# Ledger of designs, part 70: designed miniproteins, single chains, continued (4)

Each design is a single chain, and the fold is of that chain. pLDDT is the mean over its residues in the fold that is shown.

## One batch from the design tools (miniprotein)

Design m14429
Fold by ESMFold2-Fast:
Structure m14429 (fold): chain A 66 residues (1-66)
Amino acid sequence: MTPDGAANLLAGAGEAREAGADEGAEAIRKQAMSGGTGSPEDVGKAGLAAVAGDAEAARKYAEKAQ
């Protein structure tokens, strides 16, 4: 993962927390802090799910990205 990719994940996690998707936000934050071993596609899907408030989907994609 690029530094920009990690920053975008953390920004998405912050927005998800404000929207009430705390578990999805935490999964995305954990993925960003892991050094980005996952695919960019799964990372993007996790971010989109978190912003949409779908915490379960966000977590699922973040786990697949690892």
Scores: mean pLDDT 61

Design m14430
Fold by ESMFold2-Fast:
Structure m14430 (fold): chain A 82 residues (1-82)
Amino acid sequence: SLEEILERLEETIEELEELIRESEDEKLRERARRALEEAKRFKRELEENPDTPLRERNRRLIFIEAELTLLRMHHYILKKEA
């Protein structure tokens, strides 16, 4: 549902903001900020056009969530190598 997608986007936004606060790596922070801006833009687009096709909405959400996962993994590796 749209409500579930918006909830997952809110959660992803919060996690990206946390990652930006926790990270000491400038390049990782820049990537996280770009992902955050994309997630916020997608949320705005969904709020303005709630009739966007379900498959397209799910695909874009999954892509954003995958990006967060990769960024978190990279952050974890950097912390272990420090």
Scores: mean pLDDT 82

Design m14431
Fold by ESMFold2-Fast:
Structure m14431 (fold): chain A 55 residues (1-55)
Amino acid sequence: SEGEEAARNGLAGALATGSLATAQAGLHDASKASGSEVPIPATFEGAVAALEELA
């Protein structure tokens, strides 16, 4: 799905940069692409875990 692709792209970017902002941006993109509410964790580890579940 488009949401899963957005989550995979966000995960790749987050892991490449180590940036919380990049991980959160990936979750926002996945939420928009899927049309579903996605939680946006305040920690890098939480945001990466959420992206992994969506991917």
Scores: mean pLDDT 82

Design m14432
Fold by ESMFold2-Fast:
Structure m14432 (fold): chain A 62 residues (1-62)
Amino acid sequence: SGEKTLKGGLAAAEAGDSVGAAAGAHELRQIGAMPEEKAREAERAAFAGDSAAAGRLLREGL
């Protein structure tokens, strides 16, 4: 499930969907599929509206 969540979050980030990118990072953190610090960085970038940075951080976290 972590791989599907990552792909969904990354697709959202690439499409400029900050809400979807944040949701993906949050879910990866909740299920333990990504280090907490990296997931929180991705969430912060997404909430700031920086979907490109969120996507990069999601890819780096796994």
Scores: mean pLDDT 79

Design m14433
Fold by ESMFold2-Fast:
Structure m14433 (fold): chain A 78 residues (1-78)
Amino acid sequence: MSHLAEQVQAVLAKKGVNVSQTLAESFIKALKLSEDASEDDIELRLTVFVCNHTVEDLMKIKGVGQKTAQKLLEAFGC
């Protein structure tokens, strides 16, 4: 498993959103994150991605339900 998935989980956990490693991998694919991405870069890219999508768009990510999508939008201040 990539170290990047653990970093994505850590960033989301700091925002109060707990996700599985499988869901973190789905975000890596959706955001096209590099394995050398810093924690700050991951947080910035997640913020931009989440705030540019609706609840319905976020639910298209495998493993994201309506409640998780809403928590993401609230956690990132969208």
Scores: mean pLDDT 80

Design m14434
Fold by ESMFold2-Fast:
Structure m14434 (fold): chain A 83 residues (1-83)
Amino acid sequence: SAKDVAKKALEELRKLAEEAGLEEVVKKIDEVLKNLDKMSVDEVALKLEEILEEIVAQASPEVAAQASAVYTRWLREMRELES
């Protein structure tokens, strides 16, 4: 499902944020994961964009590139669900 694909992306972004020491980003991801079943797909997409922007702003270029790759894969997997 769309939420299963989003959960996978959020868990991967959480690992990257934790490894980079981005405690506030980890807390934001945990809040989204906690409320995932109560959120619309569009609300989850907006939160994923916010999380990516925070990681890109605060992490090293290497971690930012990995986070961008997770987000790009999530976009592809969401597109595949629409077919």
Scores: mean pLDDT 84

Design m14435
Fold by ESMFold2-Fast:
Structure m14435 (fold): chain A 58 residues (1-58)
Amino acid sequence: MEKKIEGAKEILKKEPNLSQSEFAKKMKEELGMNDEEIREVIKILSKDEEYKEFIESL
């Protein structure tokens, strides 16, 4: 899970203007994440002080 969280953080840093659907698609295609893992990562990032604003802007 930690490597998938870091991968999701890198996607947001490289493309901060992604839509919610584009972000989910990139997590599935680039990181091999399923829907359960995507929900868990978004929940973690929404509580992270550095990344919560990125998640809210999606």
Scores: mean pLDDT 78

Design m14436
Fold by ESMFold2-Fast:
Structure m14436 (fold): chain A 68 residues (1-68)
Amino acid sequence: SIEDEVRAFLAELGVDSLNAEQLAELLSRVQGISRETALTLAKTYLRLRGVDSLNAAQATELLREYPL
């Protein structure tokens, strides 16, 4: 599941939240989009929400908003 992918990635990195570059890596892996496109998407998402990182729940919502 998307939630399991997010949880596994957080555990791999040893963090509680994902910054733009980490979100881009996860988006690229899960959606098969280019790293550059994923980074633009992640930065835009963070900017629109006025935050520098997303927790597990927020990252899961981002991944669910886009087709896989």
Scores: mean pLDDT 83

Design m14437
Fold by ESMFold2-Fast:
Structure m14437 (fold): chain A 86 residues (1-86)
Amino acid sequence: SEFEELLEKMRNILLEKVDEIVENDKRGITKEQMEDDIEIAYKLALKYGVPLSLVLGAIEELKLEKKKVELSEEEIEEHFEKLLKE
């Protein structure tokens, strides 16, 4: 699928840039946390057929709402499922 190939390409680009993203993040996010966020976003984007940017945006919004740098996979999935029901 062209959609799946695009998502995989975007995921790989983000993973290649993760060290730069973490270095520029003033919140103190770790490389492992950022890689986990990218992988969770990729899984949800594939599952729901939505752009990777939409899921990553939802993760960043939830981080701001909860005032957290680190979110569990369960927190992200629950938040995203609620957004899809509204």
Scores: mean pLDDT 80

Design m14438
Fold by ESMFold2-Fast:
Structure m14438 (fold): chain A 95 residues (1-95)
Amino acid sequence: SINDYLKKAEEAYKKGDYETAIEYAQKVILGGMLTQDLDAVVKGYELLAKIYEDKGDYKTAAFWYYNAAQAALLFGDRETAERYRKKADELLKKS
């Protein structure tokens, strides 16, 4: 299930296993898109953004935060979308 993939992605992220975290985050995003679970899509993009931010790849992190913002807008969550967009803009200044 999408929830099982999200849990595995978050557990891998906490352990610093970024390869596994990326794999499961991508499965969460794909599953969320296929089932129209936009909340799962947002969470998957946020996790990818956090992984690349932790790795110091601020341009890639900003890319995923922009994707999270767009997904949040589609979900109707303008506040969350604005927060992710602002975070992405801040990360680009560090690049």
Scores: mean pLDDT 89

Design m14439
Fold by ESMFold2-Fast:
Structure m14439 (fold): chain A 70 residues (1-70)
Amino acid sequence: MSREEIEEVMRQAAADPATKGAIDVARTGSPRERAWALREAGLQMRRVDPANGDRHAEILEAAADELLAA
């Protein structure tokens, strides 16, 4: 999964009030806080975006797993 795909999904999530708070933490927090926030944003995207939410959530969840593996 490319860094560009992750950044694009985070940019889209930051535009939505339901996910913006989680993305703000994902950009500024510690690696553990960022990983948790990415998973939380993914969960919200699955709920609010029926067309792309699952795909976007998988991208954010994969990014969270990489942060925790580092």
Scores: mean pLDDT 77

Design m14440
Fold by ESMFold2-Fast:
Structure m14440 (fold): chain A 72 residues (1-72)
Amino acid sequence: SAETVGRLAELSLTNTGLAALLAVELGVDPRVVRAVAYLMRQGLSGLEAARLVLGLSEEEVEELARKFLELS
């Protein structure tokens, strides 16, 4: 759900590794979590960012996820 993804992204802002492990355990793509975390760093709420990312293509998600890793 968007709420679960948003919470995982919030965790990713402080502990990226733990967020990725929990995402896999919950059946969530860690790249989606990173993409949402990137948009949260741009000033969106986790829920707003999650709703946007869940509507994106796989290529757009990968690009945002890569940008998040560049900030880390």
Scores: mean pLDDT 84

Design m14441
Fold by ESMFold2-Fast:
Structure m14441 (fold): chain A 69 residues (1-69)
Amino acid sequence: STVDRVVALLKELRDQLLSLGVPEPKANEILSRLGQEYADLLRTVPEDEALARLRELIRQELDKARRQA
């Protein structure tokens, strides 16, 4: 299901952020923000578009963490 896919993506993001040295409270803040952004997108766009946007937001957060590492 899409829910299972979203949960898996966010868990993978958390693990990658922690591996890059992001503190747990900051990683949790990022996950909460992305989860909320995804929920907000579901109010205005189709589920497939919301999922594609979430993937792009995840990529941006990982790129940012890699630059700050």
Scores: mean pLDDT 85

Design m14442
Fold by ESMFold2-Fast:
Structure m14442 (fold): chain A 77 residues (1-77)
Amino acid sequence: DPLIDLLLELSRQGQLVRAFAYGMADILVLRDGVPVEDVAKSLSYMTSLPFDEALELVEEAVREMRERIERGELELG
């Protein structure tokens, strides 16, 4: 599973917050249509990151996930 492989690699590199942001982008933003700002608020609360940093991570995750879907590397749902 390309998403799971990506999340495991990010976790192995010590990028747990980034891995979590990717999971949230896939499920909450791309699948469920939750606004990026609301997901960023949740990530900020859960990780104690400043909101602006959490927002950047979620926006980057959504952008990369959309690009991977367009390339046929990932599927929604």
Scores: mean pLDDT 75

Design m14443
Fold by ESMFold2-Fast:
Structure m14443 (fold): chain A 81 residues (1-81)
Amino acid sequence: SNAEKAMEAVEEAGRHARAAVDALAAGDEAAAREHLGKAVEAAKEAYELIKKTPDEEKKKEVLEKLKEVDAEFQARVDEVR
């Protein structure tokens, strides 16, 4: 389903966001930029997929997970700074 694909895309965004922060902490700016780009693309895919999802409860669940990924990314960036 579109909701399942959206959740997979959110998980992919989270993985790349974590990899970007890890690369930044290691001083690898090129890897950090690449992973950040992939995280943004995965988040965009999740957003487009939820727009096509008729189940409002599943849409809400995906949006809450996207917000969770963003909050975790912000917290991890603050730890590296």
Scores: mean pLDDT 81

Design m14444
Fold by ESMFold2-Fast:
Structure m14444 (fold): chain A 65 residues (1-65)
Amino acid sequence: SQQMVSAATGVAILAISLGLKVTIEEVDDRIIIRLEAETPQQLEEAQKLKEIALEKGLEVEIIEK
């Protein structure tokens, strides 16, 4: 839906502003946001964003590099 795409875009913009690498994937009717964390601080920020995204009904995967 347009609302879900808008919400995913907002989360992605915030993640990029925090220095995280972001990939957005659409699988069937679901949107999955992948966040790459390279430092412990980035991992904490990614976890906070995942919580926010889940409250909006978005799926988030965190990848540690």
Scores: mean pLDDT 81

Design m14445
Fold by ESMFold2-Fast:
Structure m14445 (fold): chain A 79 residues (1-79)
Amino acid sequence: VEELAEEAAREDLALNPKLDYELTLEARRLHARMVAEKVDPAEALEALFPKIVELAKQAGTGITEEELRAAIEELLAAL
């Protein structure tokens, strides 16, 4: 369930503030690009997702791709 994945992502991000900050910046950049270039949100997210996965690997969080996707979607919805 997406709700559970979002909660798990929040727990992992609370243990890794640097990753939380980087994900927030990427979500803000994606939102700005969606507004300026009128790109589809789903297509924009798919293009960004490999970078987000690399950020999580570099942070060593153990966060899953499902949790990362949920976290970015939540951040985008909050913007």
Scores: mean pLDDT 70

Design m14446
Fold by ESMFold2-Fast:
Structure m14446 (fold): chain A 75 residues (1-75)
Amino acid sequence: SPVEEALRRLEELIAESKDPDFQEILRRVLDTLRRHRLTPEQVVNVLRSLASMFEGKNDELAEKLREIAEEVEKR
């Protein structure tokens, strides 16, 4: 499932993050996505919104979140 692949990639981003505040935000989002069984379109919207929040704070993380969203959208 493209959603399951996106959740796995988000889990990897959490493990790679060195900022505990960013890890906490990402964990909360991951928990929300897992709990609510969102559609692929809803997952893309959440990931893009999250990327916008990190823009200017951690541009590398924002770009990686956009890449995950793009992979979900293509499938």
Scores: mean pLDDT 82

Design m14447
Fold by ESMFold2-Fast:
Order: C-alpha cells, then structure tokens, then sequence
Structure m14447 (fold): chain A 80 residues (1-80)
C-alpha cells in the first residue's frame, strides 16, 4: 500500500542519519539494522525477489553491507 512506501521512506531517513555519523554507537547501528529488517519485511509484500536480494546483502553484518542495502532500497523506491 502507499502508506507502507511512506513508512519505508521515513525508516530509510532514520537509517541514513545514523550511517552518516562519523562514529555511530553500537546501539545506533543495531537500531539501523532493526529498521532495515522492517523495510525488508514491507518490501517483501510488494516485491519478494527484491526483499530477498537486500536480505542477502545484509548477511555480511557489516556497515558496508548496510550501506549497500540502503542503496538498493533507494533504487527500489525511485521505481515506485
């Protein structure tokens, strides 16, 4: 639904704010990871294949993996 796309945009902004910090805390990184998992859950309702692609990227459990996931989510949103 349109409302879930709006929620994804809000969560993505929160993740980007955390990842743009010079030294995010472990708690902030975990919060961003939780937001990414919520976004993946919402995307899976519209596009299960894209959700799985993003989930595979996050298996690395690294900041670089999270940034790659954010990029893929942004690319997906631009097509909505």
Amino acid sequence: SKNKVEIIRILLKKIEEILSKENPTEEEIEEAREYLNLIISYISEFDPEKAEEIREILKENTLEGMKKAVKKIKEWLEKQ
Scores: mean pLDDT 84

Design m14448
Fold by ESMFold2-Fast:
Structure m14448 (fold): chain A 64 residues (1-64)
Amino acid sequence: SEKEKNILNYLKEKTSDVLDEETQKELKEIVEDTLNLIKKEKAEHIKEEEIKKMIDDTIETYLK
């Protein structure tokens, strides 16, 4: 879906300059699993921006 592609592209752009490739792959897997759960549970109320904020918070925690 377009929402999924947008979220994965956001993750790549946010992590490519700051995290190593192994950590990027791990976060991508976590995000993909989260998107799959949202799709299965029909949790359409979870907006793209909410997932992007989760990604930002995770990256900030890693960098501290």
Scores: mean pLDDT 73

Design m14449
Fold by ESMFold2-Fast:
Structure m14449 (fold): chain A 82 residues (1-82)
Amino acid sequence: SLKEEFDKEAEEYFEKVREKLSKETIEKLEKAAKEYRDASAAQLIHNIHLLYENNDAPEEDIIDAISEELGISREAARVLLE
């Protein structure tokens, strides 16, 4: 289901960036991710952008997360962030 896909991919994003973020930031992102698990796929992109940007994550990590989520190129993911 869409909800199961969202949950799995959200966990993959946080695992990818965990080592680059402080423990406090990781806990905050995990809490926010749980709230976003009920969102639609369209809302997922928006929430990823806000979560990473508001928690001082590098833009490159946001682009990688969106690229991985949608199975698109990093260049296409960058356009979606604009």
Scores: mean pLDDT 62

Design m14450
Fold by ESMFold2-Fast:
Structure m14450 (fold): chain A 75 residues (1-75)
Amino acid sequence: RPLSPLELARAVGILYAATVLAASKQEKDEELRKKLIEVANRTLDRIDAAQTPEEVEAAVKEGRAEIEKLLKEHH
């Protein structure tokens, strides 16, 4: 069967958030590492709770924006 739009959005979102989580665990700055892991975990939780593709996309977009902010603050 083809994936529903929600199933596809969740799969892509989970792949993104899981990749960020894995990369975050390799961060040598302990404070930045903890914050990145927290953002990745919150994004995964929001994707799991999402009922529409738009909610999944919003969770990923907001998570990415928070990651970008954290990286800018730690330059």
Scores: mean pLDDT 83

Design m14451
Fold by ESMFold2-Fast:
Structure m14451 (fold): chain A 71 residues (1-71)
Amino acid sequence: VEELLKAFEEEVKRDEEAAKKSGITFPPRKKVELTDEQVDEMARMLLGRVPTPEEREALRKFVEEYYEKQK
């Protein structure tokens, strides 16, 4: 669970730093709610496997809270 969340955080942080260096601002986005299919796809990209139910719930909650904090 923690490794999945950490990998996601590092990916986002890396992208944000690259955009900041380029002077590019990300377009404003509305609150994103992920479906189970989107969470599974994201976990497959980050972990190379289908997430456990606990990982799916943690990832969905983490992404939702992440976007909430940026609002």
Scores: mean pLDDT 64

Design m14452
Fold by ESMFold2-Fast:
Structure m14452 (fold): chain A 83 residues (1-83)
Amino acid sequence: AGPFEGAVGRLYVDGEDVGTAGAVGGPDGSVTSASTADGKYRLALDTRAEDLVPGTVVEGTATNTQTGEQKPARFVVTGNVPL
């Protein structure tokens, strides 16, 4: 296995670019969420950190943290970064 890494990318909510988002693997390699840098949106995930390589697209439901509204979302991985 390679070194432990996080993933960074763009989050799209209902087709709109809402900014840069990051996802962090746990020590077991599981990834359960990605959040925008400003904290406004959180995407629920059920994946592995090793699967979040540049070019990966993960579809799911994002929650607006201010309103609680849930919308279809797409997380597009653009890079991997150490945490």
Scores: mean pLDDT 76

Design m14453
Fold by ESMFold2-Fast:
Structure m14453 (fold): chain A 93 residues (1-93)
Amino acid sequence: MEKENRERAEALVLLKELREKSPPEEKEMLDAIIEQALSLMPPELQKLYEEELKKAAAKPKKSLEELLKEMVEKGWITEEQAEAILKAAKKAA
Protein backbone atom coordinates (compact mmCIF):
# COMPACT_ATOMS: atom_id res chain seq x y z
CA MET A 1 0.00 0.00 0.00
CA GLU A 2 2.74 2.44 -1.01
CA LYS A 3 0.24 4.95 -2.42
CA GLU A 4 -1.68 5.09 0.89
CA ASN A 5 1.57 5.59 2.81
CA ARG A 6 2.58 8.39 0.43
CA GLU A 7 -0.81 10.06 0.92
CA ARG A 8 -0.38 9.85 4.72
CA ALA A 9 3.10 11.36 4.41
CA GLU A 10 1.67 14.17 2.26
CA ALA A 11 -1.01 14.72 4.93
CA LEU A 12 1.64 15.32 7.59
CA VAL A 13 3.43 17.79 5.31
CA LEU A 14 0.13 19.66 4.86
CA LEU A 15 -0.37 19.68 8.64
CA LYS A 16 3.11 21.14 9.11
CA GLU A 17 2.38 23.85 6.52
CA LEU A 18 -0.94 24.58 8.25
CA ARG A 19 0.84 24.78 11.61
CA GLU A 20 3.24 27.45 10.33
CA LYS A 21 0.29 29.51 8.96
CA SER A 22 -1.74 29.16 12.18
CA PRO A 23 -1.84 31.38 15.30
CA PRO A 24 0.15 30.21 18.38
CA GLU A 25 -2.85 28.60 20.12
CA GLU A 26 -3.57 26.48 17.03
CA LYS A 27 0.08 25.45 16.70
CA GLU A 28 -0.16 23.58 20.02
CA MET A 29 -3.19 21.60 18.80
CA LEU A 30 -1.58 20.89 15.41
CA ASP A 31 1.67 19.78 17.10
CA ALA A 32 -0.36 17.28 19.16
CA ILE A 33 -2.09 15.96 16.02
CA ILE A 34 1.23 15.63 14.17
CA GLU A 35 2.90 13.86 17.12
CA GLN A 36 -0.02 11.43 17.44
CA ALA A 37 0.06 10.69 13.70
CA LEU A 38 3.84 10.16 13.74
CA SER A 39 3.56 7.78 16.74
CA LEU A 40 1.14 5.63 14.71
CA MET A 41 3.38 5.60 11.62
CA PRO A 42 5.84 2.80 10.84
CA PRO A 43 9.47 3.91 10.26
CA GLU A 44 9.11 3.43 6.49
CA LEU A 45 6.24 5.94 6.40
CA GLN A 46 8.44 8.46 8.24
CA LYS A 47 10.95 8.17 5.37
CA LEU A 48 8.14 8.90 2.90
CA TYR A 49 7.19 11.90 5.04
CA GLU A 50 10.71 13.28 4.57
CA GLU A 51 10.40 12.77 0.79
CA GLU A 52 7.03 14.54 0.65
CA LEU A 53 8.38 17.36 2.81
CA LYS A 54 11.05 18.01 0.15
CA LYS A 55 8.42 17.88 -2.62
CA ALA A 56 6.18 20.32 -0.72
CA ALA A 57 9.01 22.87 -0.62
CA ALA A 58 8.77 23.05 -4.45
CA LYS A 59 4.94 23.18 -4.57
CA PRO A 60 2.93 26.42 -4.94
CA LYS A 61 1.49 28.00 -1.79
CA LYS A 62 -1.93 26.75 -0.66
CA SER A 63 -4.45 28.81 1.30
CA LEU A 64 -5.41 27.85 4.87
CA GLU A 65 -8.95 26.96 3.76
CA GLU A 66 -7.67 24.74 0.93
CA LEU A 67 -5.29 22.91 3.30
CA LEU A 68 -8.05 22.33 5.86
CA LYS A 69 -10.55 21.16 3.22
CA GLU A 70 -8.05 18.70 1.73
CA MET A 71 -7.16 17.25 5.15
CA VAL A 72 -10.83 16.80 6.12
CA GLU A 73 -11.63 15.16 2.76
CA LYS A 74 -8.77 12.70 3.28
CA GLY A 75 -9.89 11.98 6.85
CA TRP A 76 -6.66 13.23 8.46
CA ILE A 77 -8.47 15.68 10.74
CA THR A 78 -12.09 16.06 11.79
CA GLU A 79 -14.40 18.75 10.40
CA GLU A 80 -14.68 20.12 13.95
CA GLN A 81 -10.88 20.45 14.22
CA ALA A 82 -10.74 22.23 10.84
CA GLU A 83 -13.46 24.68 11.94
CA ALA A 84 -11.63 25.37 15.22
CA ILE A 85 -8.39 26.15 13.36
CA LEU A 86 -10.19 28.41 10.87
CA LYS A 87 -12.02 30.30 13.65
CA ALA A 88 -8.77 30.89 15.56
CA ALA A 89 -7.06 32.17 12.40
CA LYS A 90 -9.97 34.56 11.72
CA LYS A 91 -9.87 35.84 15.33
CA ALA A 92 -6.13 36.49 14.99
CA ALA A 93 -6.71 38.48 11.79
Scores: mean pLDDT 70

Design m14454
Fold by ESMFold2-Fast:
Structure m14454 (fold): chain A 77 residues (1-77)
Amino acid sequence: AADEENWALSEKARELRKEDPLLGKYYAAIAGQRYAETLAQQSTPEQAKEWQALSDKYRETAKKYLEEYIKKLNEAL
């Protein structure tokens, strides 16, 4: 289930990168965030903090790419 979802997101990121590199980067960051969250839930509390920090970093990266994509669309209008 989780492996299939992460695979689907990674594959989608690869496909979207051919059409729009920024959307591809966004979905790659979302896949990274979800993977880190899954590992945090399966880890000891001490290790979970490190995985949660990595998840937070991917979340901020995804947000940045999404904001850049929205700006690009607004500038094209």
Scores: mean pLDDT 75

Design m14455
Fold by ESMFold2-Fast:
Structure m14455 (fold): chain A 79 residues (1-79)
Amino acid sequence: SAAAKQAEGIAAASEQAWKEMMEASRKAQERIDELRKRGAEDPSLAEEMEKEINKARVEQLEASNAAAEALLATKAALA
């Protein structure tokens, strides 16, 4: 049925968005850990590294919010 195909498409899109968010989150965490290590090794760079970490955290939060919206849209479509 058309409804079943639409539901399957929404579920697939939500799963893809979730996988992309998880991958982006993992890469952001690796970058944050690297920046923390660099700041610890060179205290003169600590302030610059902290600003970069804050930027990465904002990007991670935006990705997380997008994934949450996709999940809510999937739940609404299934209700």
Scores: mean pLDDT 77

Design m14456
Fold by ESMFold2-Fast:
Structure m14456 (fold): chain A 87 residues (1-87)
Amino acid sequence: SMADLEKGVDEGVIKIMEAVTKLSVDKARKKATTEEQKQAVDNFEKAAKNYIETLKKYNEGKASKKELEEAFKNYKKAQEELDKALK
């Protein structure tokens, strides 16, 4: 939930999130065979990177709760669209 994200994360957790995101994107990219699927992977990568960057800034007091909520919403939408595209 968004309440859990308000507590921020340490550097180690963010590093793990970056590594997991990179692995997930690389695997999805290998599965993508159509242009629609490739676009869904690109959209997911952009949303995931934006969410992680916003989370880092929020943890440092450099981003607002609203910016974090919007980044998370976009991340979840991109994840859902990718899951649908790869079926």
Scores: mean pLDDT 82

Design m14457
Fold by ESMFold2-Fast:
Structure m14457 (fold): chain A 100 residues (1-100)
Amino acid sequence: MPSIEQLVNEMIDLARKYGREAREYEEKGDYEKAFEVLKKLGKELLKIAEQIASQMGEEAKETVKELEKKFEEAKTIEEIENVLKQLIVLMQEWLDKAKA
């Protein structure tokens, strides 16, 4: 099973890769493709968060499910970005707790 540190590093790499792709589409005025790229990023980050939550416990799993709901309900780039930021902060906090 991957360590929490390995999973968080994978999250950072994915966020950089997909964040760059989304920015390129936004710079071209293609907001629909930017939104699609951010949705793909969110799905990948939710998979990683679920793997970390499986190591942290039931409360962590419930938090991921709540963020998944917010992600599915998001209709704008701003709403998607807010959920992605919450996922990144949450996983970083879980890594810090695992190191303590």
Scores: mean pLDDT 85

Design m14458
Fold by ESMFold2-Fast:
Structure m14458 (fold): chain A 80 residues (1-80)
Amino acid sequence: APPSAEVEAAAQKRLGLSESAEEIREKALKDLMKKTKYKGKELLSTTEFGELAAELTKEKNGLTDEQVEKMDEAIEKLLG
């Protein structure tokens, strides 16, 4: 499995927790995160990201298919 720090960094980029060229999509993901205990958080630890991933799995039915696919790809690749 990849290192925790690398997993976090790539996941944060795809989940819109860091600056990205696709800011519009990432803003939608950040709005979803406002429903979780991690709202407004720019950086996550590996443990926090794991917990957030579980919560976002419940919320992903509210996301567009494209957002779900990209988020699932990030989480699946990084967390395994």
Scores: mean pLDDT 51

Design m14459
Fold by ESMFold2-Fast:
Structure m14459 (fold): chain A 72 residues (1-72)
Amino acid sequence: APSLEEQVLAEMERLRAEALALAETQSADAVLGWVFDRLVALQRAHPDMSDAAGRALEAELRRLVLEIRERA
């Protein structure tokens, strides 16, 4: 079975792909709101997330936010 860190990164990659596709037709603010809602759901699904998994998620989120903002 994949580690929690691998699972979180896989979820983040799916979220990133969906967010970038949405950014083609929606405003940056709308896409960022959607991303925020998805992250809240992910955090609730993994309340026992390790520090390592949390740091990996934070790094991927920062990258995604920059990519969305650059499209605005």
Scores: mean pLDDT 73

Design m14460
Fold by ESMFold2-Fast:
Structure m14460 (fold): chain A 94 residues (1-94)
Amino acid sequence: SSLLEEMEKLLEEVEELYEEALEALKTQPRDEAIKTLREILGRMTELLVRAVELVNEALKKNVPEEELKKMLEILTKMEEIYREMVRMYKELLE
């Protein structure tokens, strides 16, 4: 499915951005890390919006339930990574 394949690519990008954020936290001064994580959060937000749009399209097109289930599992993983990123960013601001 083209929708499922696009969802899988969005998850890969979110996972790569998460690794970039972890590297920034290890290697960059605090002020630089704050800027890097802010940019990453902005990009992750765009990817999450696109993922929700793809899930909404799948629901409207009445795709097979098994395919929809896989898309929802991917969305859940993306949301989990995003929440962890928000947590790390908040800790940097303290």
Scores: mean pLDDT 91

Design m14461
Fold by ESMFold2-Fast:
Structure m14461 (fold): chain A 99 residues (1-99)
Amino acid sequence: FTPEEVERRRHHATLATDAAVDAARDLPPERRAEIAGLGTALGVAGATLGLSDEEVRALGVEVGRDPERGRRLVEEYIELLKDKDPETAQALQRSLDNY
């Protein structure tokens, strides 16, 4: 990856994670850790798929409000990435399996 691609992935990961954790403020700390992980995965997937900052932030909020739906969204994005970026898809799947 170029330095610009790495920075964009990091930026989107942070946006999604922050939005997800903020939306999940009322959940127990254990659930917030899971949600932060899902937000990070979704942000990286969104950066790879060319989503805007606004789109990534909105997806983060969805993850925080409904973690089960958020997990399904990450799974759907992993499926989309399998053909376009198999390496990133595999890394995200390993991250999901950790929760």
Scores: mean pLDDT 77

Design m14462
Fold by ESMFold2-Fast:
Structure m14462 (fold): chain A 62 residues (1-62)
Amino acid sequence: REEIRRRAVEAGVAMLLAGARRVSPRAIADAAGISLGTLLRAFGSEEALARAVLEAYLRTLA
C-alpha cells in the first residue's frame, strides 16, 4: 500500500514537472503500472489522490 501510494505520487509529480497541466487518475495509474481500482482503493478517492500529488508537487516547488 505504501509502495503503491509512493509510486502514484512520484508519477503524478513527474508529469506535472514535465509540464502537464492536468493529471488524470488513469494517467497516474498507467504511469505507475497500477490498476485504477487499486490506486483509488489505496487513496480512498480520486480527490485524495489528487490532493496527495498536488501537496508533493507544491512541496517540490517550495
Scores: mean pLDDT 78

Design m14463
Fold by ESMFold2-Fast:
Structure m14463 (fold): chain A 78 residues (1-78)
Amino acid sequence: SKEELEKRMEELLKRAEEIFKQATEKKDFKTAQLAVLAESQVTMAWIHMRFGKMDVAKKNLDKAEALVKQAQRQLDQS
């Protein structure tokens, strides 16, 4: 549903912002870059939702989730 996608967007954006903050404090450029890429995928999902492309928006959020998980793993190793 639209409401479920909006909730996923808010949760992923919050997680990406927190990872970006921690990565910048550690001066971990690679992890910060992954967090920004995740935010970009959330932005693309939002655009597709505004144009009624819900299936495409879901795929962009799936990509954002993968990037957030990768960024978290990189952060935990640094």
Scores: mean pLDDT 88

Design m14464
Fold by ESMFold2-Fast:
Structure m14464 (fold): chain A 63 residues (1-63)
Amino acid sequence: GAAAAHLQRAAAAARAGEADTALRALGEAAYAGDLDPVALIPVGRALQAGDYDAAAAAIEALA
C-alpha cells in the first residue's frame, strides 16, 4: 500500500542515522494506513536509544 514507500524511506533514513527524517517518514506511513501501531513501539525505542541498525531492521520488518 501507500505506507510501503514511506517505510522504505524511513529505513534508509534510520540506516543513515537521520532519526528526525526516519520519524517523519514513519508518521507518513502510519497516516497512510495499514500499519500495526504496536509494531512501531520497538522502532521508536531503537531510534531514541540511537540504535539505528535495530531501528532500520524493525522498519524493514513492517514493509
Scores: mean pLDDT 79

Design m14465
Fold by ESMFold2-Fast:
Structure m14465 (fold): chain A 77 residues (1-77)
Amino acid sequence: SSVERAYKILKEKLDELMKALDLTTKEGRQTALKFMFKGLTVKEIADRYGLSPSAVSKAIKRLAKELGVSTKEILPV
């Protein structure tokens, strides 16, 4: 599905960012996820990775849930 594709792409980019920043903890992963989307709209994230805004929104909500973080702390509104 488009959501599964978005999830895989965003998770891969999060893992790449964590490796670049030498982050290994859950708190570090939460920080990396927030940093990755800072100052960006859902549409801008979608355009950057060739995804639909709806798929990006749902994928971010899934990542936030897996990390135990509120979607409002990560999802650009």
Scores: mean pLDDT 77

